Designed miniproteins, single chains, continued (3). Designs and how they scored, part 78

Each design is a single chain, and the fold is of that chain. pLDDT is the mean over its residues in the fold that is shown.

## One batch from the design tools (miniprotein)

Design m10695
Fold by ESMFold2-Fast:
Structure m10695 (fold): chain A 73 residues (1-73)
Amino acid sequence: MLSEEEQKAHSEFLRANRAAIEEEIAAARATAAPETLRTLDVQEEALRLYIEGRTKEAVDLVLEAVREEAAKK
């Protein structure tokens, strides 16, 4: 788990660069394979949660997506 200092720095970075990160995800989505599109959807939702300071929920969302992917294999 990230330290409180790292979580704060990460959230501040994401807030400052939200538009650029969302644009980068959208560009990646345009060229992505279907499997990668699902990963990008999770990343967009996690980004929103991180910006809101809901770091635990963002981490839980990513971990649940990883668990779902592993369970399908």
Scores: mean pLDDT 71

Design m10696
Fold by ESMFold2-Fast:
Structure m10696 (fold): chain A 93 residues (1-93)
Amino acid sequence: MLTPDEIRERILELLGKAEESAKNLTPEQREKVLQALRDVAKALREWEESGYSPEARERLIKALEDLATLFKEYGQEELAAEVQRLIDEVRAF
């Protein structure tokens, strides 16, 4: 089971990979991915600031699910699978 700090580091690593990958998308697709990345970063911060509350965790899971859906729609199956693994780790906390 990952610690909250390990979950945070994996999410930040994923956000970096996703931002780099988004450079190869159309401008419209890139903006949608960047918005989803901002939503995940905000939800992660709110989860940390809440003392890892269940309510903030559900918001983080929702933001990660939205990001995974975009990656699947844009053919980035490997990134979508990585997001799904993070969702499972966050859910297990």
Scores: mean pLDDT 84

Design m10697
Fold by ESMFold2-Fast:
Structure m10697 (fold): chain A 71 residues (1-71)
Amino acid sequence: DEFVERAYKLGYEIGKEGTRAGLSEEDSVELAEHVAKQLGRAAGLSDEEIERAGEAAREGAKKGYKEALEE
């Protein structure tokens, strides 16, 4: 699913920026989920698709946050 893949990449980017901005991992992950779900709603996705996108964004954000912490 292209949207789920894009949500993961978006989350990864937000996670990296969260580290730079001094956010906690939890706050960065919650922000990534929120942004991905808002974009999914704007794109006209179903509730199930929005939930999958949010989950993908959380996974991406955790990875991005962790990798940026090692910089």
Scores: mean pLDDT 85

Design m10698
Fold by ESMFold2-Fast:
Structure m10698 (fold): chain A 56 residues (1-56)
Amino acid sequence: SIPSVEESARKFIEAMKGDLRESQLPALVAFFRKEYPEASEEEIRRAVTRAFREVH
């Protein structure tokens, strides 16, 4: 099955580890908006922000 936005964001950020900076989050949100066009921008931003916080 296709992974959820939350699962994809978490795996991506985990793979990047400490190499991903907070300033790069808007670009990551834009990337996931293209991958998950059915999800709202707010849902994607929430998923990315949560994953970043959980990893860092």
Scores: mean pLDDT 77

Design m10699
Fold by ESMFold2-Fast:
Structure m10699 (fold): chain A 81 residues (1-81)
Amino acid sequence: MPKITVTGDVAVVDIRGASPEEARRAAREAASLKPETIVVISNDPEALEAAVEELEKNGYEVVSRWTTSSGYHVVVAERKK
C-alpha cells in the first residue's frame, strides 16, 4: 500500500509495490495537502511515471530524479509558483 509521510513542507510518497493506478491516487492525495516539495520513491518505472504525470497535473514540476543501485527510483517535485 502506498504510504504518505508529511514533515513540515515536504511530503514523502512511498509507492514501492504500487500499481500505476495506486501511484496516481497517492500522488493526487499528496498534492491535495499542498506541500512545497513532494518526494516520490518507487521500484517500478511505470508507477513512477504515473505518479509524476499526476503531480504535474496538480501544479508540481520535477526538479530532480535519480535511480539507486538498489533499483529504486527517486523523484523530487516542487509546487509551481
Scores: mean pLDDT 85

Design m10700
Fold by ESMFold2-Fast:
Structure m10700 (fold): chain A 73 residues (1-73)
Amino acid sequence: SAAAQAQAYADQGDRHGVLGVIAEAEGRLEEALAHYRAAADYYAKALSLQPDDARLQRALETARARVERLEAL
């Protein structure tokens, strides 16, 4: 189902988000940026299947903000 596929994409986004936070805490900024970009891509895919999901909208916004912050360094 579209809901199951959206959840699978969201789970991938969550995993990359966590890995990004760990990489950033360890000073691995290029790895953190790659993970946050992957998280944003997965959340965007999940949102394409469930456009009104407020949690996914917030997760995508958070991932994009983290990408923007690291790109500004």
Scores: mean pLDDT 92

Design m10701
Fold by ESMFold2-Fast:
Structure m10701 (fold): chain A 56 residues (1-56)
Amino acid sequence: SMQDLAAEAGRLLREKVKAGVISMEQAEEFERRLVRAYIEEDVEALREILAEIKSL
């Protein structure tokens, strides 16, 4: 579901910040993109953002 995709993306994003892989500023940019995709109900955008976060 969209909720599961958004939740997984948020969890991974927090892990990447804690691991020092990305800055808080970069994380905030990803969060803005996730929120927009969620509001727009854009499942494909959510999957793309999740894939980008996984590739970090």
Scores: mean pLDDT 86

Design m10702
Fold by ESMFold2-Fast:
Structure m10702 (fold): chain A 84 residues (1-84)
Amino acid sequence: MKKKIELLKKKAELYEQGAKDAEAVSARFRQQLADTQARGAKDPSIDPATLAAEVARLQSTIDVHEANAAKLKKKAEEYKKEIE
């Protein structure tokens, strides 16, 4: 049935959209990271170790969302190759 190929194409589009959404979420956390770093640079009374720990936690969160986006992109690519 040709309809199975059509369904796989729609699945690929959904995974592509999901990857884009995950990238948007990571972009928001990247902005929060930049704001945190800017505050640390402007306020020398902030303990460098505390600032580094906050930056590391934000970076870890960004990495998780970017890894999820990459996985979704790979799934979309797999479905596209299955169709061809």
Scores: mean pLDDT 82

Design m10703
Fold by ESMFold2-Fast:
Structure m10703 (fold): chain A 99 residues (1-99)
Amino acid sequence: MEELLEKMREAVLNNDVEALKKVSKELLKYIKENKDELSLDDFLEILMELEVLLLAAAAIKASDEVLNLLEELIKEIAKLAKETLSGEDLEKLKFWLGE
């Protein structure tokens, strides 16, 4: 997972849309296949790192396609996290998301 986030950071900083699409698909696949073993802290770490990347992309004036891909990825991962987590962990996630 950390290797995928590093590749994603590189793709964003290089404005490499095709690399970002590929790594985003790989990250979503990893999360979907491993969601039952991912904790609240794991989901928060992923979401926080992606939010930081989105802010960095905006700051360097990355293409709209890069910005849109990151926003869509964040929304999909947040949705997967809400579907995966329950009870107190789900309440903590929703609080962090501003819901």
Scores: mean pLDDT 84

Design m10704
Fold by ESMFold2-Fast:
Structure m10704 (fold): chain A 60 residues (1-60)
Amino acid sequence: MSAAELGARYRAARDALGLSQRQLADQLEGISPATLSAIERGEIVPSPGVEALLRSALGL
């Protein structure tokens, strides 16, 4: 899956849960809302640890 496709998936899952970028970022240790926005846009590839936290938080 491309970074853009992965980012779009995270954004869709976050929107489905009714979470803002700030609310999701506050659940993820060391992640700013700006970094989360860049990940969701496919501009940044998350580390395996951050990806695991995103999957856990989003129920993926």
Scores: mean pLDDT 79

Design m10705
Fold by ESMFold2-Fast:
Structure m10705 (fold): chain A 110 residues (1-110)
Amino acid sequence: MYKEIVELAREFLQAIERKDYEKAEEYLEKLLELLSKYSPDTILNEDGLTVEQFLGILSIKIYEITKEKKEYEFGIKLLEKILKFLEEKLGKDNEVVIETKELIEELKKL
């Protein structure tokens, strides 16, 4: 499981770097579908990384790459898909949900 999650995330982030929008959306949809089978507190690896924490890290990486590439609208679109997933699982007052909203608002200001 964790190897598949990491590989999908790697392919997803590389697709963003290449500005391959269709592939980036495809990999994100596959990744979220895979993660939808687990509770947010599910531990993914020996370091205690949870599904919730993994998605938080992924959101930060999307923000960093899309900001660097000046792909703000695409970054917002991807982060909004993750935000919807997180809000449905964790509720709007969760820390990772709040942080993801802040990343979206920062990209909207650029």
Scores: mean pLDDT 86

Design m10706
Fold by ESMFold2-Fast:
Structure m10706 (fold): chain A 89 residues (1-89)
Amino acid sequence: MKLSEEEARELAEEAIELAEEAIEELRKALEASEDEELKKELEEQIRRLEELIRRTREAVARGDLEEAVRAALSLILESAVALSIIKSL
């Protein structure tokens, strides 16, 4: 059940693309919101996604496939949660 280097890279690229879409939607929601508590939550989610993108890219660059896969899966989950929250707004 270990992914190949190529499969891990493809998963990471897809996860990063999904996260970048989620960040764009979070930024739009942040600009549209007048609720200070919601703004803080959205900013925290953006920061968390940006950190996971960085971690995923660094793991791939180091050839740490296990960390790359773990980070990519976390990134997919966090991005899906963020998009679900935005869809509810």
Scores: mean pLDDT 82

Design m10707
Fold by ESMFold2-Fast:
Structure m10707 (fold): chain A 69 residues (1-69)
Amino acid sequence: MEKFKELEKKAEPLVREKAQERGIPDIYIPEAISRAALLALEKGKEEPTDEDVDEAVDFVIQRLEDIKK
C-alpha cells in the first residue's frame, strides 16, 4: 500500500532519532517505524506526529523488556 510506505518513509527520521535517544537496538528500529506508520494510518493522518512516534517507541521498549525477562 503506497500510503503506508509513504508514512513509513516520513516516520523513519523521527523514529530513528527517538530510538537513539531511548537506546533501542537497531534490530527493533524497523518495527518501531512500521508501528508509527500504522498508528498514523489508523488515525487517518497524512504524516506521523511525535505522539505516534512516542507510542510506537514505547511499544517496542515494553516488548524488549518482556524479552529480557
Scores: mean pLDDT 79

Design m10708
Fold by ESMFold2-Fast:
Structure m10708 (fold): chain A 88 residues (1-88)
Amino acid sequence: SEPPSVEFDDPRRPRMDDEESRREERRIFIGLARVLEELGLISPEERERLIEMLSSDDPEEVARAKERLLEIQNEHDRRRQEEALRRR
């Protein structure tokens, strides 16, 4: 019996913390790449390349993609925190 496709309503925010695994970590980094592209921090081409690297079976490529994504996200998060603290 085939399952019906009704899982497009996916409130992942609170559920992501509950399911901590390597698969979940990969999904998080892929999601991060998409978010960074939406924020204009990376190009669509860069996003595609990073997702390709994350999907590689080469641990060096995966590590490079993860580190780059975290570095970009960390820098953006820090800037947003400073902006939020300065405005009142």
Scores: mean pLDDT 69

Design m10709
Fold by ESMFold2-Fast:
Structure m10709 (fold): chain A 82 residues (1-82)
Amino acid sequence: MEKEIDHAMVRIMVSVARIAVEVYGKPLSPADARFLADTILKAEASPEIRKEAVRVLERSAALSKDPAEREALLAIRRRLEE
C-alpha cells in the first residue's frame, strides 16, 4: 500500500512538473526539482518515470535564465540517471 501510494504520487508529481515546464514554460525551482528527484529515488520509480523526470528537468534547465539555477537543475537531473 505505501509503495503503491508513493508510485501514484510520483506519477502525479512528474505530470504536474511536465505541464508547468512544457505547457506554461515555467522552469522548476531547484528546491522543487530536488524534492521531485528525492521522491522518485525513494519510491524506486520505474525507469520510464525516471526518464520522463530527466526530460522535464533538462527542459526546465533550458528555460532557466539564472545560470546558477540551470546548473543546479542539471546536477539534480544527473542524480536521477545514476
Scores: mean pLDDT 79

Design m10710
Fold by ESMFold2-Fast:
Structure m10710 (fold): chain A 71 residues (1-71)
Amino acid sequence: SPAETLSRARAALRLARQFNYPGKAVDAKNIAAALQAFGLTRESILPLRAQLQAEFPDLAVQLDQALDLLP
């Protein structure tokens, strides 16, 4: 469901943020890896992209880059 996908995406983005090196931008590859670990695909996230970017403005650019790395 979209709500379950959103919940998983939020968890993945929080993990990428939490385990990032302080003072560095979060790497898009780490975001892509976290999203994949939560069973998420580019197609499952695209409908939620705008909402996720609004909730995670600090990761908005890296999320778009990570979507290009997802299968």
Scores: mean pLDDT 82

Design m10711
Fold by ESMFold2-Fast:
Structure m10711 (fold): chain A 75 residues (1-75)
Amino acid sequence: LVKRVEEAARRAAELAVEYALKTHPELPEEEVRANAERVREAAIRAAREAKSEEEKEKILRFVEEQAKELEELLK
């Protein structure tokens, strides 16, 4: 399950960078990528530290929902 969170968090981070740079191309790409990476690492850490499968599944759902929202925004 942690591996699924890692995959979803990576996808969400990629979409977040794409959205930010598409809507605000004046933003420093390096900082945008660093911020996305920080959020990704936080999600992965939360999943690893979660005490139950239920908590890991909640984290996975949250990250997958964020990725879906970003995909909609990029349409």
Scores: mean pLDDT 81

Design m10712
Fold by ESMFold2-Fast:
Structure m10712 (fold): chain A 76 residues (1-76)
Amino acid sequence: PSIIQGLLEIFREVEDDPFEAFSAAASLAVTGGEYGSELARKYIEELVEKHKEELDEFARKQYQHALELSDYLLKR
């Protein structure tokens, strides 16, 4: 049992709430290092595809910011 596993379980529960899911994915990216970042990208991409007609430019911009933050932290 790891903190990553707990975050994945929470993420599955908030899958229908894109903003909550993006927040959980950002936490995965920060906490899980490179592995968490790749998982976050995969899940965010699945959510964007699932809700592509409902997600506006703001939600897509948040996705990009989460990835940029994850990349920045991994380079430290």
Scores: mean pLDDT 61

Design m10713
Fold by ESMFold2-Fast:
Structure m10713 (fold): chain A 107 residues (1-107)
Amino acid sequence: SLKEKVLQTLDSIIDELRELAKEAEARGNEDLVKKYQEMIDLVEKARKAIEEGKYEESLQLLDEAITLANEIKDEVKDDPELQARINGIITKLEEAKKLVEELLKSK
């Protein structure tokens, strides 16, 4: 189902963010760890909103996560591999938004 697809996409994003947070922690980058944790919180809240059928709320949370991801991307301009990974997360978040918009239309 479309709902299962969006939830799986968000689970994938959360897993990738957790790995990025571990890598940032290993490097002693506490500010970056905090930002990844804030993104995880936003995505988990969006996931819960989707489970509860609160699609408009989930879209707002996903927009906040995308904004934060773009801020992180700008901060890691000196690390092209990390910037590419964050771009991948942004792409997945935008795909999740499109799926949620389709779920909203199906009501």
Scores: mean pLDDT 89

Design m10714
Fold by ESMFold2-Fast:
Formats: sequence, structure tokens, C-alpha cells
Structure m10714 (fold): chain A 95 residues (1-95)
Amino acid sequence: MQKEIDEAEELIRTEYTDQEFLDELRKQLEAVREQIKNYETNPEITPELLEKLLKDLELVIELLKRLLPEHSDPEGVEELIKEYEELKEEIKKLL
């Protein structure tokens, strides 16, 4: 995971501004929340998909923690970390 986090951080720093990166992550967070809202009625949401989402969320949280010290909006990053951690706990309850 450390190598994947390092590579993802470099890509993000190259492709996104601080604000664009936060906006993209908020968009991804809301997309995942919408996807799991109807878990009981959505046959595309399998336990395997939930486990993959948990790993992806853990990677995002680690990336946000790494970017926090140098980010132009540290409060926005801290709020987003909290929201991703809350979503992670919601997905864990579904497993």
C-alpha cells in the first residue's frame, strides 16, 4: 500500500490543484454514498465490492492525511477525512 499511496500522491499533485482535488474527492464520496444507500435493493453491490471500497477509502484517507500539512484548506481536508472515515464505518456495518 505505501508504494501505491506514494504513486497516487505524485499523480494528484501533477493533475489537480488543491481545490480541484478536494472537489473530486467530495464527488467520489457522494457517489459511493449514493451507491450504498440502496444496498438491500441493489444486486450490483456485493460483499466483494464493499471490501474493495473499504480498501479504496483507506487509501484516500491516507492520501488526505499526507496532503493535510501543505494544503491551502486544512479545515476542508480534516472535514473530508472525517466524512471518509464515517463512510468506512457505514460500509463495515454492511459486512
Scores: mean pLDDT 74

Design m10715
Fold by ESMFold2-Fast:
Structure m10715 (fold): chain A 61 residues (1-61)
Amino acid sequence: MLSEEEILERLVELAKELMEKSGASEAQVINMVRGLVSKLPLSEEKKEKLIERLEEEIRKL
């Protein structure tokens, strides 16, 4: 399984591709990555922290 840092990097890359290539909005991409993170076999607290970091990185795009 990917590490939390590897998951973060790949989801940020996916978010960037969707925003740049498909014209997806920031809100649409954030909602999608939240859905993906919710399905990961991580604790609730780790999921919340990962989502916080993802939103921060996506907002920089």
Scores: mean pLDDT 79

Design m10716
Fold by ESMFold2-Fast:
Structure m10716 (fold): chain A 88 residues (1-88)
Amino acid sequence: MLSSVELIEIEKKYKAGEISKEEFREAVTPLAEEYLRAKYGLSEEDEVPQEEIDEVIEQLESGKLTVLELEIEIGVIKLEEAVKKVTK
């Protein structure tokens, strides 16, 4: 998986028209999957519906959602889950 910095650079290139829609989708698909797994409390073994992945990617393509916003949301969810495990 690409780093957060690499994904942000890919998003900038896509918005500048320097990369194709297909390259952008391939780069951000793992991030969209990770976000949906975190959001719904799914394990790595659980299947994420392709329709939901596509919806997240469409929001990124339209600029309604940014890579940075997704990374922050994933980080917050994972931090909250980690705190719950330590406090238990």
Scores: mean pLDDT 78

Design m10717
Fold by ESMFold2-Fast:
Parts: structure tokens; sequence; C-alpha cells
Structure m10717 (fold): chain A 65 residues (1-65)
């Protein structure tokens, strides 16, 4: 559901900001439970590190699908 997507993104951003790999891995698991493919999850992680605005647009698009 969208709640899993939002929580997954939050944990990934929190893990990146704090350097906590366990939070990143937990966030990735929640995104996969929300129905995202492994490729979509890796793209969100990559964008969270490089372009948060693009990551937010991708997450919004996926939440509307």
Amino acid sequence: GNELLGEGVRLILEGIASGDEELIERGKRLLMEAGLSEEQVEEIVRLAETDVEKMERLALRLSLA
C-alpha cells in the first residue's frame, strides 16, 4: 500500500542521512512489500543519494499507479 511506500522512502532517507545501512535495508524491504521491483527500489535509493527532487517525483508517480 501507499503507507508502505511512504515509510520505505522515509527509512531510506533517514538511513542515508545517518549512515545507517540497516535503516536503508529495512526501507528497501518495505518498498518491495509495497509492490516495487528490485530495479525500482535501487533507482529510489540512487536518487535519494543524488537527486531528492527526482526521487520525490518518482515516489509520487508510483503512489498514484
Scores: mean pLDDT 82

Design m10718
Fold by ESMFold2-Fast:
Structure m10718 (fold): chain A 91 residues (1-91)
Amino acid sequence: SRERLEELARRARFAFDLRAYRTFGRELGELIYLDPEAARRLVEELFGKRVSASSPDELLDQVEKLVRERFGEEAAREVREAARETLRRLS
C-alpha cells in the first residue's frame, strides 16, 4: 500500500541519517521488493545523484557504489548484505 511504502521510506531515511547501515539495507531491500521505482527515487534523494537501474540487482549495485564512495567499504558491504538477505527472504 502507499502508506506502507511511505513508512518504509521514512524508516530508511532515519536509518541512513543514523548511519545504521544494516537497518538501512533491510528497509531499502523491502522497498525494492515492493516498489523498485520508489526505492530508486529514495536513493537519488539521499545521495543527491541521478540513479539509473533497469532491475533490482542493478539498483543494489548502484547503492553499494554510492554507499562505498560516501561511507566506505564496510558500510557498503553491510547495506548490500542486509538488502540482499531481505530480498531473498521476501522472494
Scores: mean pLDDT 88

Design m10719
Fold by ESMFold2-Fast:
Structure m10719 (fold): chain A 115 residues (1-115)
Amino acid sequence: MVTVSGGGTVAAGGSVTLTATSDGVISGAVASLDDDAGNGQAVGAHGGSGTGGTGAVVTVTVEGNTATVTVSNLTAAATGTVTVGAGDASAPTAREFAASAVGGNVGEARVTVAG
């Protein structure tokens, strides 16, 4: 299992990319942009891409032992964290659930690889 949790400055029009690497082949990945302040910018993806109601996009790519997550097209700065889990998805499914956006910042991005 590979988990990448990150925060960072994700501004309106900005993007964040998180990468997780495993010693084994990754069979699937899930990703989310979480909005800890409740600004309605939360987006999830299970492989492929998800687009939130505000137009925020999460893209998950799995290639061998690497999972890469890109968050982009934010209409306001995200408040909260970007999270990705690898090996937890049995099938790629895009999910959309953001409704509105308000300005803010997220913390520092970190990568932790386990398994």
Scores: mean pLDDT 44

Design m10720
Fold by ESMFold2-Fast:
Structure m10720 (fold): chain A 57 residues (1-57)
Amino acid sequence: TQAAIDATVATLVATLGLSDEAAAEIRASMEELGVRDPEVLIAVAENGRAEVARQRA
């Protein structure tokens, strides 16, 4: 759903420190590709979070 896309983008911005422009491009790409599966969006957010944690260790 749109809410899942919005939540995923917000998580990536907070976790990866993305610029407003980069966040907008990611959202547009998700919409264009029709990515609406909440499980896929959650997995993308979790992978981004894990990568940042790995880099901090």
Scores: mean pLDDT 65

Design m10721
Fold by ESMFold2-Fast:
Structure m10721 (fold): chain A 92 residues (1-92)
Amino acid sequence: MKEKLFEEAKELIEEIGKITGDEELAKKAIEELEKERESLSEEELKQGILTLTGELIRLTEDEKKREELKERTAKVLGVSVEYIEELLEKGK
């Protein structure tokens, strides 16, 4: 499970880098995440994924892509889409 969470975090960072045009910064962020792999708990990875998903949704103008991101994160974290939406709203 931790490996799946880690791979999701890396993919979200890559997608943010593509949208912002800062792929080198995204690559460096992934390298730092990999260095911390052993020290990060599953709960810390889940929180990181929520933060990254919220940022990617904010950067995404396509409503369909935003819905797909919520579904994807919900499946990875083993929670409902409604729960993801509630967590993102509480961050306001």
Scores: mean pLDDT 79

Design m10722
Fold by ESMFold2-Fast:
Formats: C-alpha cells, sequence, structure tokens
Structure m10722 (fold): chain A 96 residues (1-96)
C-alpha cells in the first residue's frame, strides 16, 4: 500500500467526521467539541496521516536522505492543513 492510498483514507475519515459534525465550519460558542463518533474518525485519520508520512519517507529513501525527509514533511504538512480546513484539531479529539 502506498502513501497516496493512506492519504485518501485519511481524507475520507475527515469528510465523515465533518458530516457527522454538521459541516466543516467550527461553531462559535462556549466550546467547539466534536461528538464521540466524529472524534473517533479524526483519530483514525491522524493514524493514517502518520503511516502515510512513514511510507513516503521509505518510498523516497532510495533517492537520498533529503528526498525522504522532504516527502515526510510534505505529508505531515498536508495532514495539518487538512485538519485546519475541516475545522478539527487533535486537541479537540483528546477532549472527547
Amino acid sequence: MEASELLKKAIEKLKEAAEISNGTVRRPGEGTELNEEAAKLVKEALEYFKKAAELAEEEYRPLGPLAAEIAREQVEALGAMMLSIAGLTAEEVEKV
């Protein structure tokens, strides 16, 4: 399984979490909390992002240590960006 397949799975989990949370926009109020189902999906997405970063590093290692590092960093940055766009954070997941 390649890094791109894991990234697709991570994005699908974030989409499911957003749907359960009634959209991707953070609600203003006393606190922005994920429901239990959405929190579980975000946790699964985070695991897929971590594994995708590891696989990207391994896939690009034969091209040299710099290429491997860049591949890992790009996957990590994409994961952070996708969480931000979805209005979801790891801190919110931990609170559930």
Scores: mean pLDDT 67

Design m10723
Fold by ESMFold2-Fast:
Structure m10723 (fold): chain A 61 residues (1-61)
Amino acid sequence: PISTEQYEALVAAAEAANRTKTREDLERLIAELERVRGQATGELREFLDANIARARAELAA
Protein backbone atom coordinates (compact mmCIF):
# COMPACT_ATOMS: atom_id res chain seq x y z
CA PRO A 1 0.00 0.00 0.00
CA ILE A 2 2.91 2.38 -0.70
CA SER A 3 2.28 5.08 -3.35
CA THR A 4 4.77 5.66 -6.18
CA GLU A 5 5.56 9.09 -4.71
CA GLN A 6 6.26 7.60 -1.24
CA TYR A 7 8.47 4.90 -2.77
CA GLU A 8 10.43 7.46 -4.84
CA ALA A 9 10.90 9.66 -1.75
CA LEU A 10 12.13 6.68 0.30
CA VAL A 11 14.58 5.57 -2.43
CA ALA A 12 15.92 9.14 -2.83
CA ALA A 13 16.35 9.48 0.96
CA ALA A 14 18.13 6.10 1.20
CA GLU A 15 20.49 6.96 -1.68
CA ALA A 16 21.32 10.36 -0.14
CA ALA A 17 21.97 8.85 3.32
CA ASN A 18 24.19 6.10 1.84
CA ARG A 19 26.16 8.68 -0.18
CA THR A 20 26.67 11.39 2.47
CA LYS A 21 26.14 9.74 5.90
CA THR A 22 25.16 13.20 7.21
CA ARG A 23 22.80 13.72 10.16
CA GLU A 24 20.40 15.63 7.87
CA ASP A 25 20.15 12.83 5.28
CA LEU A 26 19.87 10.11 7.96
CA GLU A 27 17.06 12.06 9.69
CA ARG A 28 15.24 12.37 6.35
CA LEU A 29 15.65 8.62 5.75
CA ILE A 30 14.22 7.86 9.23
CA ALA A 31 11.24 10.16 8.54
CA GLU A 32 10.48 8.42 5.22
CA LEU A 33 10.84 4.95 6.81
CA GLU A 34 8.48 5.99 9.64
CA ARG A 35 5.85 7.14 7.09
CA VAL A 36 5.97 3.75 5.35
CA ARG A 37 5.97 1.96 8.75
CA GLY A 38 2.57 3.52 9.54
CA GLN A 39 1.06 1.53 6.63
CA ALA A 40 3.07 -1.69 7.20
CA THR A 41 2.27 -4.92 9.09
CA GLY A 42 4.00 -8.23 9.84
CA GLU A 43 7.42 -8.92 8.32
CA LEU A 44 7.51 -5.59 6.46
CA ARG A 45 7.02 -3.65 9.72
CA GLU A 46 9.75 -5.75 11.39
CA PHE A 47 12.09 -5.00 8.45
CA LEU A 48 11.31 -1.26 8.63
CA ASP A 49 11.81 -1.20 12.43
CA ALA A 50 15.24 -2.83 11.97
CA ASN A 51 16.23 -0.25 9.34
CA ILE A 52 14.98 2.66 11.47
CA ALA A 53 17.00 1.32 14.45
CA ARG A 54 20.11 0.99 12.24
CA ALA A 55 19.79 4.58 10.94
CA ARG A 56 19.23 5.88 14.49
CA ALA A 57 22.33 3.99 15.68
CA GLU A 58 24.34 5.63 12.87
CA LEU A 59 23.06 9.07 13.99
CA ALA A 60 24.22 8.29 17.57
CA ALA A 61 27.75 7.43 16.41
Scores: mean pLDDT 77

Design m10724
Fold by ESMFold2-Fast:
Structure m10724 (fold): chain A 146 residues (1-146)
Amino acid sequence: MLKHIKLVGKIGSVTIYYTEETDPEVLAREIGAYAVEHDLAGIFLAPGRITTPLYERSYIIVKESGVPVYLFPDAASAASAALELGKKTGKPVLVVVESGERSVEAVLPNLQRAQKEGVPLHVLFVGTGPDGVTAEESAQRLYEKL
């Protein structure tokens, strides 16, 4: 039972989650368990205050799930690469991004494309962004724009 990862909603093929958990070892274990439960093809991160320490713990995720973890330069690149893996495999893929309005804007075009193309794409917002926007608020704003 995932303790800290919360569902906001599902719109077509896109599923939106959030967590206020910021401990990178707790997050790595929960994302590892999530990856098994959802038969993920891959996990895609963008650099951030929470997501960079989480990527340094990606060996926990890989050990628990067998699912590969990838670091991209930004949230748009992470979401784009996740979309292409989701298309190729037909399996769900997870994008993990730090919260904030910029992260919502960066992932949105690839999520709208995932919906149009029926690609199973999961998004997880983590912690509070540098703009003070929470993971719940980021996830809700994304849900309202899809």
Scores: mean pLDDT 92

Design m10725
Fold by ESMFold2-Fast:
Structure m10725 (fold): chain A 71 residues (1-71)
Amino acid sequence: MPQVLTSSGTLPDGGKLTITIVIESDKHVTVNITGTNVSDEQLESIKKSVENALKERLGPDVEITVNVTKK
């Protein structure tokens, strides 16, 4: 069964971030990132950090699908 992890936080500049990670299998993870008042550069940095952290924890062969929504 897929595992779902949701984390929400506020950035130092007042931007808000919600990250939902859906572990669909040992080789497939879907990440949904929603940023409110967050720059494109911050969203790309966060996306890369999440992808790198997941590859470190789950292995380099994991397929990561990332969906980014900016508000």
Scores: mean pLDDT 79

Design m10726
Fold by ESMFold2-Fast:
Structure m10726 (fold): chain A 64 residues (1-64)
Amino acid sequence: SGMELIREGLERARELFEQGDADGAQRAALRAVTTAMSRGEATPEQAREAGREAHRLAEELGVA
């Protein structure tokens, strides 16, 4: 499921943000969204929501 891939990617992104790897976190989130979309398992709207969630994680961790 595309939403499972996105969720797992965002969980990985949170771990990387907590480790101070903001670039790695952004790449992990982008990879998950791109993979889900390429498989036809996520809509553009779900991809936008995932992007907003990644931004909220960055703000929560003080790196945005």
Scores: mean pLDDT 76

Design m10727
Fold by ESMFold2-Fast:
Structure m10727 (fold): chain A 120 residues (1-120)
Amino acid sequence: SPLEEATEKLIETVKSLDISKKVSEEEREKAIEIGREIAKEAVELIKAGASPEEVTLKAIERIIEVAKKENLSALEVTVLVIETTHELIVDPETPEEAKEMMREVAERVAETVEELQEKA
């Protein structure tokens, strides 16, 4: 499944990031802003008739791209994923299937980061 492959790539990306770095208030605000922009992009795809799977896949691809380009920490990526998911859940244009898929992605990221922090 393209969605499962993208989710696995996101998890592997998170595992490769700095898990020990604390997030400053400024870094948190930046991650929130980026998460909102990714959610806006996803909502525009929904309005254009994209499937829940396509929307979720594109959101994951954008999260991975930003994490690598901006050299984000694991905690910054977690904030970004949570904000993207929250914005999509509260938007009335988002299909229930896409909300469910994004919740599952966010849960897997949060679980991965918690597991990495326990080992550090």
Scores: mean pLDDT 88

Design m10728
Fold by ESMFold2-Fast:
Structure m10728 (fold): chain A 61 residues (1-61)
Amino acid sequence: SEFDKLKEGLVKLAELLAADPRLSPAQKRHAVDQVVRREAEERNLSEEQVAELRAAAYKAL
């Protein structure tokens, strides 16, 4: 599904952020939150979908 592809993309982004030693944990979480917020606005995602995306991305951090 389109949502599963979005979730996979966010996990990959989170893995790249996790590997960057120049970023603090707070900066990594903030970057994830900014992407999730933008995608939620563009795609009219539900609160449950937003929570699922954030959880998957945070788990990859």
Scores: mean pLDDT 86

Design m10729
Fold by ESMFold2-Fast:
Structure m10729 (fold): chain A 72 residues (1-72)
Amino acid sequence: SPVSQLILSFAKEMLRLMGDTVDTIIAHRRALRAAGAPDEEIHRAVDELSRERTTELKIEVKKLRETMEQNI
């Protein structure tokens, strides 16, 4: 049904956004370590980026949910 296709599309986009978020955080940690940053600095920077990216992810998820709800 059109509704089941919309739900599947939403689920796929959610998984993509979650994957991109995780990959970005891992890449940032690796870059800081490669640059020789102290472990304490790396930990703080990764925690800060994780909070920022989680906030951005929540906003994107909200937009996707609103788009889905308008089309159901």
Scores: mean pLDDT 84

